# Designs tried in a protein design run: designed miniproteins, single chains, continued (3). Part 66

Each design is a single chain, and the fold is of that chain. pLDDT is the mean over its residues in the fold that is shown.

## One batch from the design tools (miniprotein)

Design m10283
Fold by ESMFold2-Fast:
Structure m10283 (fold): chain A 97 residues (1-97)
Amino acid sequence: DEQKKASRITGLALRGIGAAQQYLIEMRRAAEKGEPEEKAERAREEAREAIEELRELGEEGESIARGIEEALKEVEEEGKKYKEEVEKKKKEEEELK
């Protein structure tokens, strides 16, 4: 059933994109508060699970999975840069006190 496949692809795509965005939100929060990255890691894992399931849904699923994988890579890089920036700023503020 083509409609069931399309619905599953849409649901997984939304879940994958949402999880990738949640990763960035949680990475920013962890960096700002000095908290563990556990919530960000869970979001990243959820995005990876959605990507894997999409790859099982044929060429359409694989194409969407690749796009989400690229988006996840971008938010992973952004999260790392934000963490480094926040850590640098906190160190500079500590040195001025």
Scores: mean pLDDT 84

Design m10284
Fold by ESMFold2-Fast:
Parts: structure tokens; C-alpha cells; sequence
Structure m10284 (fold): chain A 74 residues (1-74)
């Protein structure tokens, strides 16, 4: 389900925070793979549910990018 995929993304954000600089790129690749699956699933939903899930996805994407940038800068 989309809820399960979003939970997986939240776990991947936590994994990013714990990842070494060498592993962070691999974790980010997996994050984008799961995010892509969510985007495809969202396309089939009613517009109101689509907005809800897209907003959550954007929030998780911003957090993941922030963590990734911080690790790559250091």
C-alpha cells in the first residue's frame, strides 16, 4: 500500500542519518526507487488523496535531501 511505502521512506530517512558518507549515496538511490513507486501509485488515486500523499512525499524528500547535503558537505 502507499502507507507502507511511505513508512519505508521514513525508515530510509532514518537510515540516511545513520549512514556513512560512503553508503549515503546507495541509501539515497533506494529512497528515490521507493519514491518513484509511490508517485506511480498516486497517479491512480482520487485527487484529494493524491494531494495528501504528494505533500507527505515532498516533506520526506526535503528531509532526505537535507541529510544527504549535510553528509556530502562534511
Amino acid sequence: SIEELLEELEKLVEELKKASKEDVTKVMARFFEVASQIVEAIKKLPEEEKKKYLEKLKELGREADRVYQEKMAE
Scores: mean pLDDT 82

Design m10285
Fold by ESMFold2-Fast:
Structure m10285 (fold): chain A 71 residues (1-71)
Amino acid sequence: SIRDIILETLKEEGLSEDKFSEEAFEALEEALRNHPNFDREALRKMLSSLRSFDFVVDGAQARQLFSLAYP
């Protein structure tokens, strides 16, 4: 599933799923579902940027990160 891809990428980057709220997961799932050609490396780099934040990412923040990774 798309959520499994997000969770696997977070794990590969050494990040906890606790970095994302449920709303953030839902926002990313919707964005990825609507962009079937989304670059997996862009997703990995986007999620890796979360290392710079000590906060749980909300839905609006997740949408902003996706927008920057896939303009």
Scores: mean pLDDT 77

Design m10286
Fold by ESMFold2-Fast:
Structure m10286 (fold): chain A 98 residues (1-98)
Amino acid sequence: MSLKDEVIDFIARTARNLITKVPRSDRDTTEEMNRITLSVLYSVVYSKTGDKKYADIVKEAAEEALRRSWDIDDPAEAERVAADTARRLLEERGFPDG
């Protein structure tokens, strides 16, 4: 599995978990979970690539993916939309395949 696929999978699972485990009225918990997720992804990508550019790309892709999935009620659909959004942005920004 490539680093790109691992990142996409992590973002997708986070989107699903937010929809299933956090009430939509609990915005503070959702914002805190998003902040933690972005920090973890940034740190992991930076440590694996040594390049801030790729860490920044992943953070931007995750922010957009989580934002676009937030209004989706079905967890499986939220996971799919988050994965598709993250993949598209990572590919558009030139994130490496392996």
Scores: mean pLDDT 80

Design m10287
Fold by ESMFold2-Fast:
Structure m10287 (fold): chain A 87 residues (1-87)
Amino acid sequence: MIEEVVRLAEEAAELARRAEENPEEEEALAEQVERLVREAERLLVEMGLSREAAEWAAQALVERAYREGRLTPEEARRIIEEAEKAV
């Protein structure tokens, strides 16, 4: 499960990065990013997070993947734990 969340976050981050480089494709890419983020949130809720924690975690995971160019399962678990404590 965690590996799937990581994959979705990395894919969303890559599409967001592509949108920054190609503003003309931004609308279509933003729609795909939104779908991936919603799917990650859904999986996080299935893993036992509240909706608020899942929304925070999904956002933080995508931002981490965007800034670092990668996201490990260990980093993802850390972010998820932080989200659970924050809400």
Scores: mean pLDDT 82

Design m10288
Fold by ESMFold2-Fast:
Structure m10288 (fold): chain A 70 residues (1-70)
Amino acid sequence: SAKIEQVELQKLLTTFVLNSEKFILERGLKNGKLSPEQVAHEQKVIADLEKRLKDLEAELQKLKALESQK
């Protein structure tokens, strides 16, 4: 369904952004140039993205279950 495809696309894009943010944090930690405040900010961004992925996966499972009942 179009709704399932939309959520799958959102999940793909969110995963890409999450991986990019994790890479940025890893690089910043290795160069030792990030302040504690910058590290905390990036960790919060990553945590928020991980929560969004879990929410999208839960939505996707609900949509697939509803489609299976038709």
Scores: mean pLDDT 85

Design m10289
Fold by ESMFold2-Fast:
Structure m10289 (fold): chain A 86 residues (1-86)
Amino acid sequence: MEDLIEGLKAAIERIKAAPDNRSALWAVAIGILNVKKKTTDPEVLKLIDEALELIRKNMTDEEFELVEASIDDPEKAEEIAKKLVK
């Protein structure tokens, strides 16, 4: 649990440091959504909510939908990668 909290705080700081880095936003968003699927800890969920709010401010609704879809579907990750290198 402590490792997840520290990892989430580090992810939030990465978003703040490079909000226009789409590659970093994509990687962080996928990681956070994977943690959200497996976590019931309210403290971790609060940090996930904060991180997702920051991510959503720095990416389009379409891009966020692709990130959500990519969690269980690798072909959607390819679509996101194509958008990041445009």
Scores: mean pLDDT 72

Design m10290
Fold by ESMFold2-Fast:
Structure m10290 (fold): chain A 79 residues (1-79)
Amino acid sequence: PRVLVEIKTETKEVQEKVKKLLEDAKKRGLIEKVEVYPDGTLRATVSAPTLETALLAAAVLVSLAKRLGAEETEISEVP
């Protein structure tokens, strides 16, 4: 199962901090794909053996991103 995490950031400083968080998670095998958009939006595709594990990982990433200064976050299941 896969879930999409979308994170919106206001500043380049917060965007870089969140990008580093997501890239570090990708290196640990928690994230399949990280995309960064010019408007300050970041998207990460979380892939895990169970939906529960994917949602838990997404929730942790969202919480950490908010602590780093992210403005808005969204978690959605990928069909």
Scores: mean pLDDT 83

Design m10291
Fold by ESMFold2-Fast:
Structure m10291 (fold): chain A 88 residues (1-88)
Amino acid sequence: MSAEDVERAVAAAQALLDALAAEGAPAPTFRVETPEGTTEVTSADALRAALEAAQAAGLAARVHVFFPSNDDRTVAAVRRAAERVAAA
């Protein structure tokens, strides 16, 4: 991945965190998967550090977003937050 890919991913994560806060949704965990292992982080800064480490090593990284609750209210709030990010 490139340095530009890292900046784009971190910006997207921050936008999602802001949208989730606006909708009253719980804070997610970001899971960064590389061929060498998996790291779980809860902030945009920690996500940046994990992605920059992968980029420096020349590794492909995938980011998954996990929520602490799967109740209907949380799912609805997450959907609204995703719509906010898509509209921005």
Scores: mean pLDDT 76

Design m10292
Fold by ESMFold2-Fast:
Structure m10292 (fold): chain A 104 residues (1-104)
Amino acid sequence: ALPDTPLRRLIGEERFDAFLEEASRAVAEFGIPREELRRLVLGEIDPSSFPDEARLKIAYVLGKYADPSREDDLRHAKGYLAKGSSDPEAIREAFERGLEERRE
């Protein structure tokens, strides 16, 4: 029932609610509601609407839930999350740390 987007494909349907729950907990200190995280994954909100520290946490959790076999979607996700950041490399590194955790 959800739109087919690169981030949605990376997470997969079965893991989507678990992802939103973990990401929501990770950014609770920033007051970011679960609905805004859902909109981010569906491409409905610009990542630059979030503080860089929240984007680091979101990138890490996304990496943890990402399907490592989806190379094109992984590339898109890293670029999308880092767009407009003051430290785009930190965002990409956070994503890669999450992805490594998933591979264990």
Scores: mean pLDDT 81

Design m10293
Fold by ESMFold2-Fast:
Structure m10293 (fold): chain A 86 residues (1-86)
Amino acid sequence: GELKKLIQTGVDLKKQALKASGLDKEILEGMADLVRGVLLTVLRNNRDNQALIQAAIDYLQALIAQETDPQVKAFLQDLLAEIEAL
Protein backbone atom coordinates (compact mmCIF):
# COMPACT_ATOMS: atom_id res chain seq x y z
CA GLY A 1 0.00 0.00 0.00
CA GLU A 2 1.09 3.57 0.69
CA LEU A 3 3.87 2.53 3.10
CA LYS A 4 5.67 0.53 0.38
CA LYS A 5 5.17 3.43 -2.08
CA LEU A 6 6.71 5.85 0.46
CA ILE A 7 9.76 3.57 0.90
CA GLN A 8 10.10 3.22 -2.90
CA THR A 9 9.87 7.03 -3.29
CA GLY A 10 12.81 7.41 -0.87
CA VAL A 11 14.85 4.83 -2.83
CA ASP A 12 14.04 6.52 -6.17
CA LEU A 13 15.07 9.95 -4.80
CA LYS A 14 18.35 8.50 -3.43
CA LYS A 15 19.10 6.91 -6.85
CA GLN A 16 18.36 10.25 -8.59
CA ALA A 17 20.63 12.08 -6.08
CA LEU A 18 23.52 9.66 -6.84
CA LYS A 19 23.28 10.62 -10.56
CA ALA A 20 22.97 14.37 -9.86
CA SER A 21 25.53 17.07 -9.01
CA GLY A 22 25.67 20.46 -7.30
CA LEU A 23 22.38 22.05 -6.19
CA ASP A 24 20.23 19.32 -7.81
CA LYS A 25 22.07 16.66 -5.76
CA GLU A 26 21.58 18.68 -2.55
CA ILE A 27 17.82 19.09 -3.23
CA LEU A 28 17.31 15.38 -4.10
CA GLU A 29 19.29 14.25 -1.01
CA GLY A 30 17.17 16.63 1.12
CA MET A 31 13.98 15.18 -0.40
CA ALA A 32 15.16 11.60 0.31
CA ASP A 33 15.89 12.61 3.94
CA LEU A 34 12.39 14.17 4.19
CA VAL A 35 10.77 10.92 2.94
CA ARG A 36 12.88 8.97 5.50
CA GLY A 37 11.70 11.37 8.25
CA VAL A 38 8.02 10.97 7.26
CA LEU A 39 8.36 7.16 7.20
CA LEU A 40 10.02 7.06 10.65
CA THR A 41 7.39 9.45 12.10
CA VAL A 42 4.49 7.31 10.76
CA LEU A 43 6.05 4.09 12.14
CA ARG A 44 6.93 5.72 15.51
CA ASN A 45 3.31 6.95 15.88
CA ASN A 46 2.16 3.37 15.18
CA ARG A 47 4.70 1.42 17.32
CA ASP A 48 1.87 -0.68 18.86
CA ASN A 49 1.03 -1.97 15.35
CA GLN A 50 3.71 -4.70 15.28
CA ALA A 51 2.32 -6.08 11.97
CA LEU A 52 2.93 -2.68 10.30
CA ILE A 53 6.50 -2.41 11.71
CA GLN A 54 7.26 -6.00 10.62
CA ALA A 55 5.84 -5.35 7.11
CA ALA A 56 8.22 -2.35 6.76
CA ILE A 57 11.19 -4.46 7.98
CA ASP A 58 10.32 -7.35 5.60
CA TYR A 59 9.97 -5.00 2.61
CA LEU A 60 13.29 -3.23 3.36
CA GLN A 61 15.07 -6.60 3.77
CA ALA A 62 13.71 -7.71 0.37
CA LEU A 63 14.89 -4.43 -1.24
CA ILE A 64 18.36 -4.76 0.38
CA ALA A 65 18.69 -8.35 -0.92
CA GLN A 66 17.90 -7.18 -4.51
CA GLU A 67 19.90 -3.90 -4.48
CA THR A 68 23.24 -3.89 -6.35
CA ASP A 69 24.24 -0.22 -5.78
CA PRO A 70 26.34 -0.08 -2.56
CA GLN A 71 25.27 3.51 -1.71
CA VAL A 72 21.55 2.72 -2.15
CA LYS A 73 22.09 -0.51 -0.15
CA ALA A 74 23.72 1.54 2.67
CA PHE A 75 20.75 3.98 2.63
CA LEU A 76 18.32 1.02 2.94
CA GLN A 77 20.43 -0.63 5.70
CA ASP A 78 20.53 2.65 7.70
CA LEU A 79 16.74 3.00 7.33
CA LEU A 80 16.23 -0.65 8.43
CA ALA A 81 18.43 -0.06 11.53
CA GLU A 82 16.36 3.05 12.46
CA ILE A 83 13.08 1.10 12.15
CA GLU A 84 14.46 -1.90 14.13
CA ALA A 85 15.40 0.61 16.89
CA LEU A 86 11.74 1.76 17.21
Scores: mean pLDDT 89

Design m10294
Fold by ESMFold2-Fast:
Structure m10294 (fold): chain A 60 residues (1-60)
Amino acid sequence: SLEEEKRREDELIARAREKDANGQLPTPEEVRAVAKRVFDEKGLTPEEIEQRAAELADAV
């Protein structure tokens, strides 16, 4: 469901924040979750969000 997907995303973002606070490198999946939220807040389309998030995750 959308609610379950949102909860998983929130957990990945929380892990990314904890790792950043500890000077640790986030996983590609965690980077993807953070990027998706940021781009969604900027008003990008779902397709653009998916592509940009994948590109950033692959760069980690």
Scores: mean pLDDT 79

Design m10295
Fold by ESMFold2-Fast:
Structure m10295 (fold): chain A 72 residues (1-72)
Amino acid sequence: MTIEEIVEAVEKAMEVAGKKELSTAEAARASNEIGDAVAAAAVHEANKALGKKKVSVEEVREYAEKYGARGF
């Protein structure tokens, strides 16, 4: 999985949810509607690593670029 694939999945989840930031629960719901678990996994790991309840697509991108696939 590439950083771009992760970012695209999260952006699609944000579009479906109509939000600029996603909680783990919101990402899980959006991922279920899309039929792709990538956004839910990425948002969960970023929220956990950053100690946050919600993350933006920019924060997910920065996390993925800095920590790579091993961060998941």
Scores: mean pLDDT 77

Design m10296
Fold by ESMFold2-Fast:
Structure m10296 (fold): chain A 63 residues (1-63)
Amino acid sequence: MNAGERGAAASAGGAGDGPGAEAARKALYQWGKTAEEQGFDEVGAGNAAGAAGAAAYRRSLEA
């Protein structure tokens, strides 16, 4: 997918229904909270949460 679609999928944690998707959702939630507390807007929070979620998901697949 293109960069925008990839970012959106990462932010959503993907449509996966496995452990990796669950880890991604948890990471998104935690990072969203941190970003909001630091005063990031919705776009900033989404990007930060998406990156964390994608990392968690990828790590889950590697394990």
Scores: mean pLDDT 54

Design m10297
Fold by ESMFold2-Fast:
Structure m10297 (fold): chain A 61 residues (1-61)
Amino acid sequence: SAIAEAIVRLAEEARARAATVPAEELRKQVYDALLAAGMSERDARRIAEEIREAVLRRQAE
């Protein structure tokens, strides 16, 4: 689906930007983008937090 493709793209973009952008800022950007794509606030928050966790793990490497 278009939403699933958007999630994959946003996750890859967030990981690529992990070296230069704080995880919380990337979380907010992902959340806003998922809401704009028509996702519910609950689902957008959950997915944005999962991506934030992935960014934090990458930053800890």
Scores: mean pLDDT 83

Design m10298
Fold by ESMFold2-Fast:
Structure m10298 (fold): chain A 65 residues (1-65)
Amino acid sequence: KKKGVAKIDVELIGDKTLKIKKGDEVEVEVEGGKITIKNLKTGEETVLDISDETIKEKVLSLFEF
């Protein structure tokens, strides 16, 4: 797991609603074809089924680690 900070507001990734604001602390775990994003302020977790490396890199680029 990696701790990061959101670089921008992230409301949607694909069909998943995250409701993350710029500056929010998050915990990100990448395992297999899944990315789990936990908002440390709210405690909400979002799981994204991502098998495409391009989408994975794009999602990870939203956060500063």
Scores: mean pLDDT 72

Design m10299
Fold by ESMFold2-Fast:
Structure m10299 (fold): chain A 109 residues (1-109)
Amino acid sequence: IKSIKTYNNKVYLVNIEGELTPEKLEKILTSLFSTLKEKGIKKVIIFVSDSLLQFADLIKKVAKENGIESEVLPISRLTKLSPDEQLAFLLTYLSPDGAIIFLNAKYPL
């Protein structure tokens, strides 16, 4: 984990820098989802950079191991939705047991 920012314990911004391996990502996700579980979070929507889409199954697996239901979507999908569709997604995960995660990785090239 290079940086994590949280807004009202409902929105989490996670930035990962440098070379990413499945093992490194799993450790980051295990720490994140363990923390969310302790806060009573039961469902999350995760918006990922395109470089992280290949790890969607790993992300879902680690969430499930922590008792959290997860949906993984590319950030680019969110920006192509109408304002009403964006609001509908966000409101679904702003329940007391829900959270929204933005997971970003910066790769050279």
Scores: mean pLDDT 75

Design m10300
Fold by ESMFold2-Fast:
Structure m10300 (fold): chain A 64 residues (1-64)
Amino acid sequence: GARAEAGARGGAAAGGADGKLSGPEQASINGHVAGHASARGAGGDEADQEEAARRAGKLSYEIA
C-alpha cells in the first residue's frame, strides 16, 4: 500500500525530525528510555521545535 503509507509518511516525517533533534544520540546512551522519548517527542512537541530550529538555521546559513 503506497496510498496507505502516504498517510503514515506524513506523520512519520515529523517522527523522523525528532531524531534530527538528538533522538538517535540519546538512544545510543539508553536505548529503552530514549526510544520512548523519541516516539513521544515526535508526537508534535519536538517536531514543532524542529521546524523552528530549521528555519532559524536556514536563515543564518543564507545570510552567512
Scores: mean pLDDT 47

Design m10301
Fold by ESMFold2-Fast:
Structure m10301 (fold): chain A 82 residues (1-82)
Amino acid sequence: MTLITLTVVLDDGRRVEITVSSDITIAQLKLAVSALTGIPAEDLTVFVNGVAADDSATLSDYGVENGAVVEVVGTTVRITNP
């Protein structure tokens, strides 16, 4: 297994570095980001090179390697206003 350090860029502009195995799934990456941000993993969408990543795919399936940048977007609930 290859360990990689990647940068997660959140939709609010925050950047988080995380060291993970390249063999983890996108779903596992969402859980790690959830633990760091407090946003539920089910409300997160991961983008690699502008493409929404499948939860069942691995980081290596998308060519994510050491030093890579991935974008994560959180879902927000709007109840009462524009």
Scores: mean pLDDT 75

Design m10302
Fold by ESMFold2-Fast:
Structure m10302 (fold): chain A 80 residues (1-80)
Amino acid sequence: SSMREALIKEAVAALEAANGDEKKIREVLKKISDYVLVVEEAKSEEEALKLFNELVEEILAQVKNEETKALFEKLVKELV
């Protein structure tokens, strides 16, 4: 969907601009979580986790800043 594409673009841009700032990266994670729960209206915790992980994979594939990418992956693992 156009909203999904917009979220991915916004998340990638925000992560590139974060420059390893954990607080900013956590704000991006919250936006992804909120999108899954509110916009996609995930019906179960299993569906929410699946959609969240799919979005995380697509975003990580587009993030070029290796330091921010590594920290984002670490913070994602803390939420699982």
Scores: mean pLDDT 82

Design m10303
Fold by ESMFold2-Fast:
Structure m10303 (fold): chain A 71 residues (1-71)
Amino acid sequence: DAEREEARAILRELRESPLEEAEALNRRLLEEDRELADRIVGVGLLEAGLVTEEELREQLERLRRAREEAE
């Protein structure tokens, strides 16, 4: 759950930041930590009620395995 708490904290920071700062942070995350960026989107969808916690876990695990297998 530490990973979800990290994603939730960053999502909160993005919501509270001015648009320009939020855009800059999102761009850096996509370039430096794609896995974290994917997790932030997933947590946002979960908080919006568009996915379940189980669906989020399954998607993040699938993306993690795909990255490991591609190496």
Scores: mean pLDDT 72

Design m10304
Fold by ESMFold2-Fast:
Structure m10304 (fold): chain A 104 residues (1-104)
Amino acid sequence: VKKIQTEFSKEIGEITGVKLKEPLSSTAIATLAEAALQIVQGVPVQEVLDKVRKHFADEPGAQNVIDVLEALSKLSEEERKKVAKRIAALAMETLSKIQEEYDK
């Protein structure tokens, strides 16, 4: 699980330019997946950021998720949707791999 989380976190850092100090937890990856899907669906990035800040502030990796979403907010609308779609796909694949490790 830790290796899967580390690989995902590294790829997200490379895609977004965010310097992640620690690997994203499963909860943080799930939150990022939901946030990215909302952005792809046309929810304003500021609304998504506000929801994450309000409901996720005490969770491990909350600041890393916020940093990623802030990086997305600096992109053009077209690039933001492309990056969000890629993040959502990677996060869902990563969560599936984590679930498979728990089923062993």
Scores: mean pLDDT 77

Design m10305
Fold by ESMFold2-Fast:
Structure m10305 (fold): chain A 95 residues (1-95)
Amino acid sequence: SMKHEEYLKLLEELSEKLEKELEKLGITEKSYENRKKLLELAKKSLEQAISLIGSYSLTLLTLYEIKEEKGEEVDKEEKEELQKLVEESAKLLEE
């Protein structure tokens, strides 16, 4: 249902969210450079873009679960959105 350009925009938004969460854990510099390289691959391949959306969404969900276990409040709507992105990415890659 989405065009390649829309997947790339979503991937950039997820990458920015992931960067902010990783910064709170002190894990930023190397992962940022690697994600930039992965974005260049995603620009060349729709499957790579979809795969990265799923991977980044799953990583963010894991980080949010860790935050909840520590008693920190997590946005339930954002968590539900990330769960949907993981499920939809998996379905699209099953072609």
Scores: mean pLDDT 78

Design m10306
Fold by ESMFold2-Fast:
Structure m10306 (fold): chain A 59 residues (1-59)
Amino acid sequence: SRREQMRRFARRLIEEYGLTPAQAARLLSFFAGISLRTAAKIVAEAAGVPTSTVLRGLR
């Protein structure tokens, strides 16, 4: 599914590129054309952290 593809991309950004969950959320939002809040939820699922943790890193 598209959500599963986005989760794999988010995990790759964190694991291969060493990005923080917040940085991965910004990149996912830009490339996938989704809101930062939706990207933060997907990244939170990929990283195994609460969505609130990702959102705090976004400022």
Scores: mean pLDDT 84

Design m10307
Fold by ESMFold2-Fast:
Structure m10307 (fold): chain A 89 residues (1-89)
Amino acid sequence: MTEEELKEQLEKAAQIVLEHRDESTEEIVEILKEEGLEDIADFLLEYTEGDRERMLRVAALVLLDEELIRELLGATDEQIEELKRNINV
C-alpha cells in the first residue's frame, strides 16, 4: 500500500466513523469491514481499546477538522496551528 492509498483509506474510515458516531463501536467496525477497511478497523479497535470517544477523536484528527478537534480534544487555536505547521513542513 502506498502512503497516498493509506491516507485515502484513513480519510474514508474517519468519514464513516463520524457519519455513524451515534452507533456502537461494534456497528462502526462492521461498517468499516464491509467497506473493505478491515485493517483500518482492526487498528482503530486496538489503538482505542474499543472506546467510541477515542475513535471519534482519532477520526477528527485524521480529517483535520478544526472545529471537531476543538470540540472533541479541547485543543486551543495555538495547538491547532502547530499541528497544521507540522503537517506542512
Scores: mean pLDDT 69

Design m10308
Fold by ESMFold2-Fast:
Structure m10308 (fold): chain A 70 residues (1-70)
Amino acid sequence: EERAREAIRARDTAGNGKISIGEAAAAISEVTGASRYEAYKRALKYDTAGDGTVSIEEAVAAVKDLLKKK
């Protein structure tokens, strides 16, 4: 969990607590070992605003969801 949050935060180049779906997918894939596509689908699920970004906590939730299944 902390490791996932750290990896995701490192992708927040704007420092505003939000990251792009692509950045989230890359971090999730690196942390979980899942494919980029699976990570991308999970990140999209948490993009509730539909603006192409997720919060750091939403990306961490995607990592947890993916790790529980595989």
Scores: mean pLDDT 72

Design m10309
Fold by ESMFold2-Fast:
Structure m10309 (fold): chain A 63 residues (1-63)
Amino acid sequence: MSDLEIGVKVAETLSPEEMRRLAREIQEGRTERAREVAAKIAEKLGIDPEKAFRGLEVLARLG
């Protein structure tokens, strides 16, 4: 599974508003909240939390 595929799966559990906020924070180098959110979703989905966070970073760079 690619980082992009994991990022999409993580984003599907978030509201569009929350995803836009996290993307902006990642783009600005403020990753603390994104890491916390990614870890919570990763636990629910059975995914590695570091991979979940990398997926969110990929989506943030594409938007």
Scores: mean pLDDT 80

Design m10310
Fold by ESMFold2-Fast:
Structure m10310 (fold): chain A 90 residues (1-90)
Amino acid sequence: SEAAAKQAALNAAKVAGGSAVQAGDELAKLYQKYGSSEKAKQAEEQKQRARDLLAQAEAGDLGTAQAKRDELQALRDQLESDVASLYNKL
């Protein structure tokens, strides 16, 4: 059913969004610790973007929920990659 498909998309969006917020928080803390206040601010902005994308997924139709899920998954992957890249430079 469309309701089941939407719930599946929202569940995936919540998982990806939560992971994106966690990665963005870690990234912001790392940049703040190593003296990059501008990059720390950018990481905080990406955390807010993850929250905004999740809210849009919840408010929208099935197509919106799926599109915002995909955007959240991409954002999660990018932020997790950025965290890993910073740890490799330490």
Scores: mean pLDDT 90

Design m10311
Fold by ESMFold2-Fast:
Structure m10311 (fold): chain A 83 residues (1-83)
Amino acid sequence: SEAEEAIREAERLIREATELAIQALPVDPKLGLEAGVQAGMAGIYLGVAKSTEDPEVQLELARQAIRLAQEAIRLAQEALAKG
């Protein structure tokens, strides 16, 4: 289903975002922390999506997790580009 695909994509992006945020922290602590916060929020949305029985709500929450994880990756990459 679209919801299951979105959940898998969110899981992948959150893992990537978390790894990049950890690498970003020593290079730019402010951007690294902002990336970490966005990745953490993405994890919360993903957790709620996985606990939701309504496929439409599950899909919307998973898509929000994807957007948050993508923003975390962007912030972390911006920090890493400065090093």
Scores: mean pLDDT 91

Design m10312
Fold by ESMFold2-Fast:
Structure m10312 (fold): chain A 88 residues (1-88)
Amino acid sequence: SSQAQSYLQQAVQYGQQFLDYVNQGDRNRALQYGVQADTYLSQVSDIDPSISSQVDQAVDDINRGLGDPSSGQQGINMLQQMSNQISS
């Protein structure tokens, strides 16, 4: 679905902002962008339940990014791969 792909791309963008602020030590701004990423990921799971398990794994990895930025990057990379595999 083009809508699911669009929402995954938004989640990747907000997830990257989340990690950028984690790396800057700005936890409050990181959490604001994390909430935006989670909102778009919830919409993806509603549109395409077949990938909800992969979305849940990416959410867990991104949330772990607060203490381990490498885990957060893995989650974002997973979402980016999923977005690239979805055709319009």
Scores: mean pLDDT 83

Design m10313
Fold by ESMFold2-Fast:
Structure m10313 (fold): chain A 83 residues (1-83)
Amino acid sequence: STQEEVLRLLAEALEHILEGHRAGKPQEGIAKAQPLGEEAERLLTPETRQLLEEIVAELKKLKEENPSMSMEELAEMIIERLR
C-alpha cells in the first residue's frame, strides 16, 4: 500500500540521517534522506498522517518516561517502529 511505502521511505530517510550523524557527516546523511522524504511527502494521505501522529505520540511518551534517552536511541526506535 502507499501507506507502507511512505513508512518505508521515512525509515530509510531517518537511517541515512542517523548514519550521517554517527559518521560525523550530517550533511551527507541529510542529502541522502532528502529525495526519500520528498517522495514520502508526495504519497502522504490523511490516513498515513494520522498513523504518523499516533507514532509521534507513542515516541513522546517513551521520551517522557526515559528523559536520559539519546537522540540516536530515539531515532533507532522511530526507524524500528516505521518498519
Scores: mean pLDDT 81

Design m10314
Fold by ESMFold2-Fast:
Structure m10314 (fold): chain A 73 residues (1-73)
Amino acid sequence: SLKERGAEVGAEAAKRINEKSKSEYKATVPKASDSPETIARTLRSLGNAADAIGDKELAERAYEAAEEVEAAI
């Protein structure tokens, strides 16, 4: 489902952000059981974090996934 795909994209994005930052700060990982609205908001937050660390491709992927989840609401 789009919701499950959104959660998978979010988990991958959070992993990459956490690996690249190497900080105490941990990005929030969306759960497949979360509402579509929660997954979309988490994906946009992850996109912002990816953009902040200079990973433009990851940011675009997270934003696109957020838009797909939002369109399914």
Scores: mean pLDDT 76

Design m10315
Fold by ESMFold2-Fast:
Structure m10315 (fold): chain A 100 residues (1-100)
Amino acid sequence: SKEEVIKALRETLEELKRIKKELETASEEEQKELTLKALELINETMTKVEELMPDLPLEVRKLIKESWDKIMELFNEKDYKGALDTMIELLEELIKKLEE
């Protein structure tokens, strides 16, 4: 259901915000590990969103794809903070669009 999706997105968003706070005092190696954990978490959440809402609007599907491409680009450039910020922005925008 839509309510289950919103709940999952909110729970993941709170965990990503905790990871972001931990990232501020982490070494470069720890930042990479934390960002990988965030990537696994968001991937699990997006898989659940797709399973529960297979008929997502094209605008939402484009947002997910464009955000994912940006997250991966930033991660490959070792901009772990940028990657995590983009993950948080994606979830906030998805929650907003689904609650509308």
Scores: mean pLDDT 86

Design m10316
Fold by ESMFold2-Fast:
Structure m10316 (fold): chain A 64 residues (1-64)
Amino acid sequence: QLTAEEKAIAEDLVKKYGKDSAKINAEISKLKASPLGKAEISLYVRKQNNLPLDDVEKGLALYK
């Protein structure tokens, strides 16, 4: 589950980068967040922009 701050970051990335997976990944890598928090932000952005999920994001979706 995303915190309010993580959701705000994810929404910003959705609007700025759209389907540019490389830029989305680069920006998430720069965040001062836990590996789990980064993975949840990535999952949210990819779902909103209808991008393919990586293995970590698929794992998070199944864990629910």
Scores: mean pLDDT 70

Design m10317
Fold by ESMFold2-Fast:
Structure m10317 (fold): chain A 87 residues (1-87)
Amino acid sequence: EKEELEKEVAKLEAEVKELYEELIKAGAEEEAKKLFEKMTTELQKAYEEAKSEKDEEKRYLLLLKRAKEIAEEAVKELREALEKVKE
């Protein structure tokens, strides 16, 4: 599960970067920055929440699961923003 989650998070991170760059190219730089800031804030919150878990391995898995959820939401929001710009 750990290795699978790491691969999923890495893939989502690449998708976020690609969509972020496409939004900037489409002229929606302000919206792209806003969505990136939101993602960064959620990642920071997830990190603070994970500190309550005392088991190092469980804490890392919790962080990976939260990072996946946050990145999935970021991809969704970036895709929605890109779709609106192309309308």
Scores: mean pLDDT 81

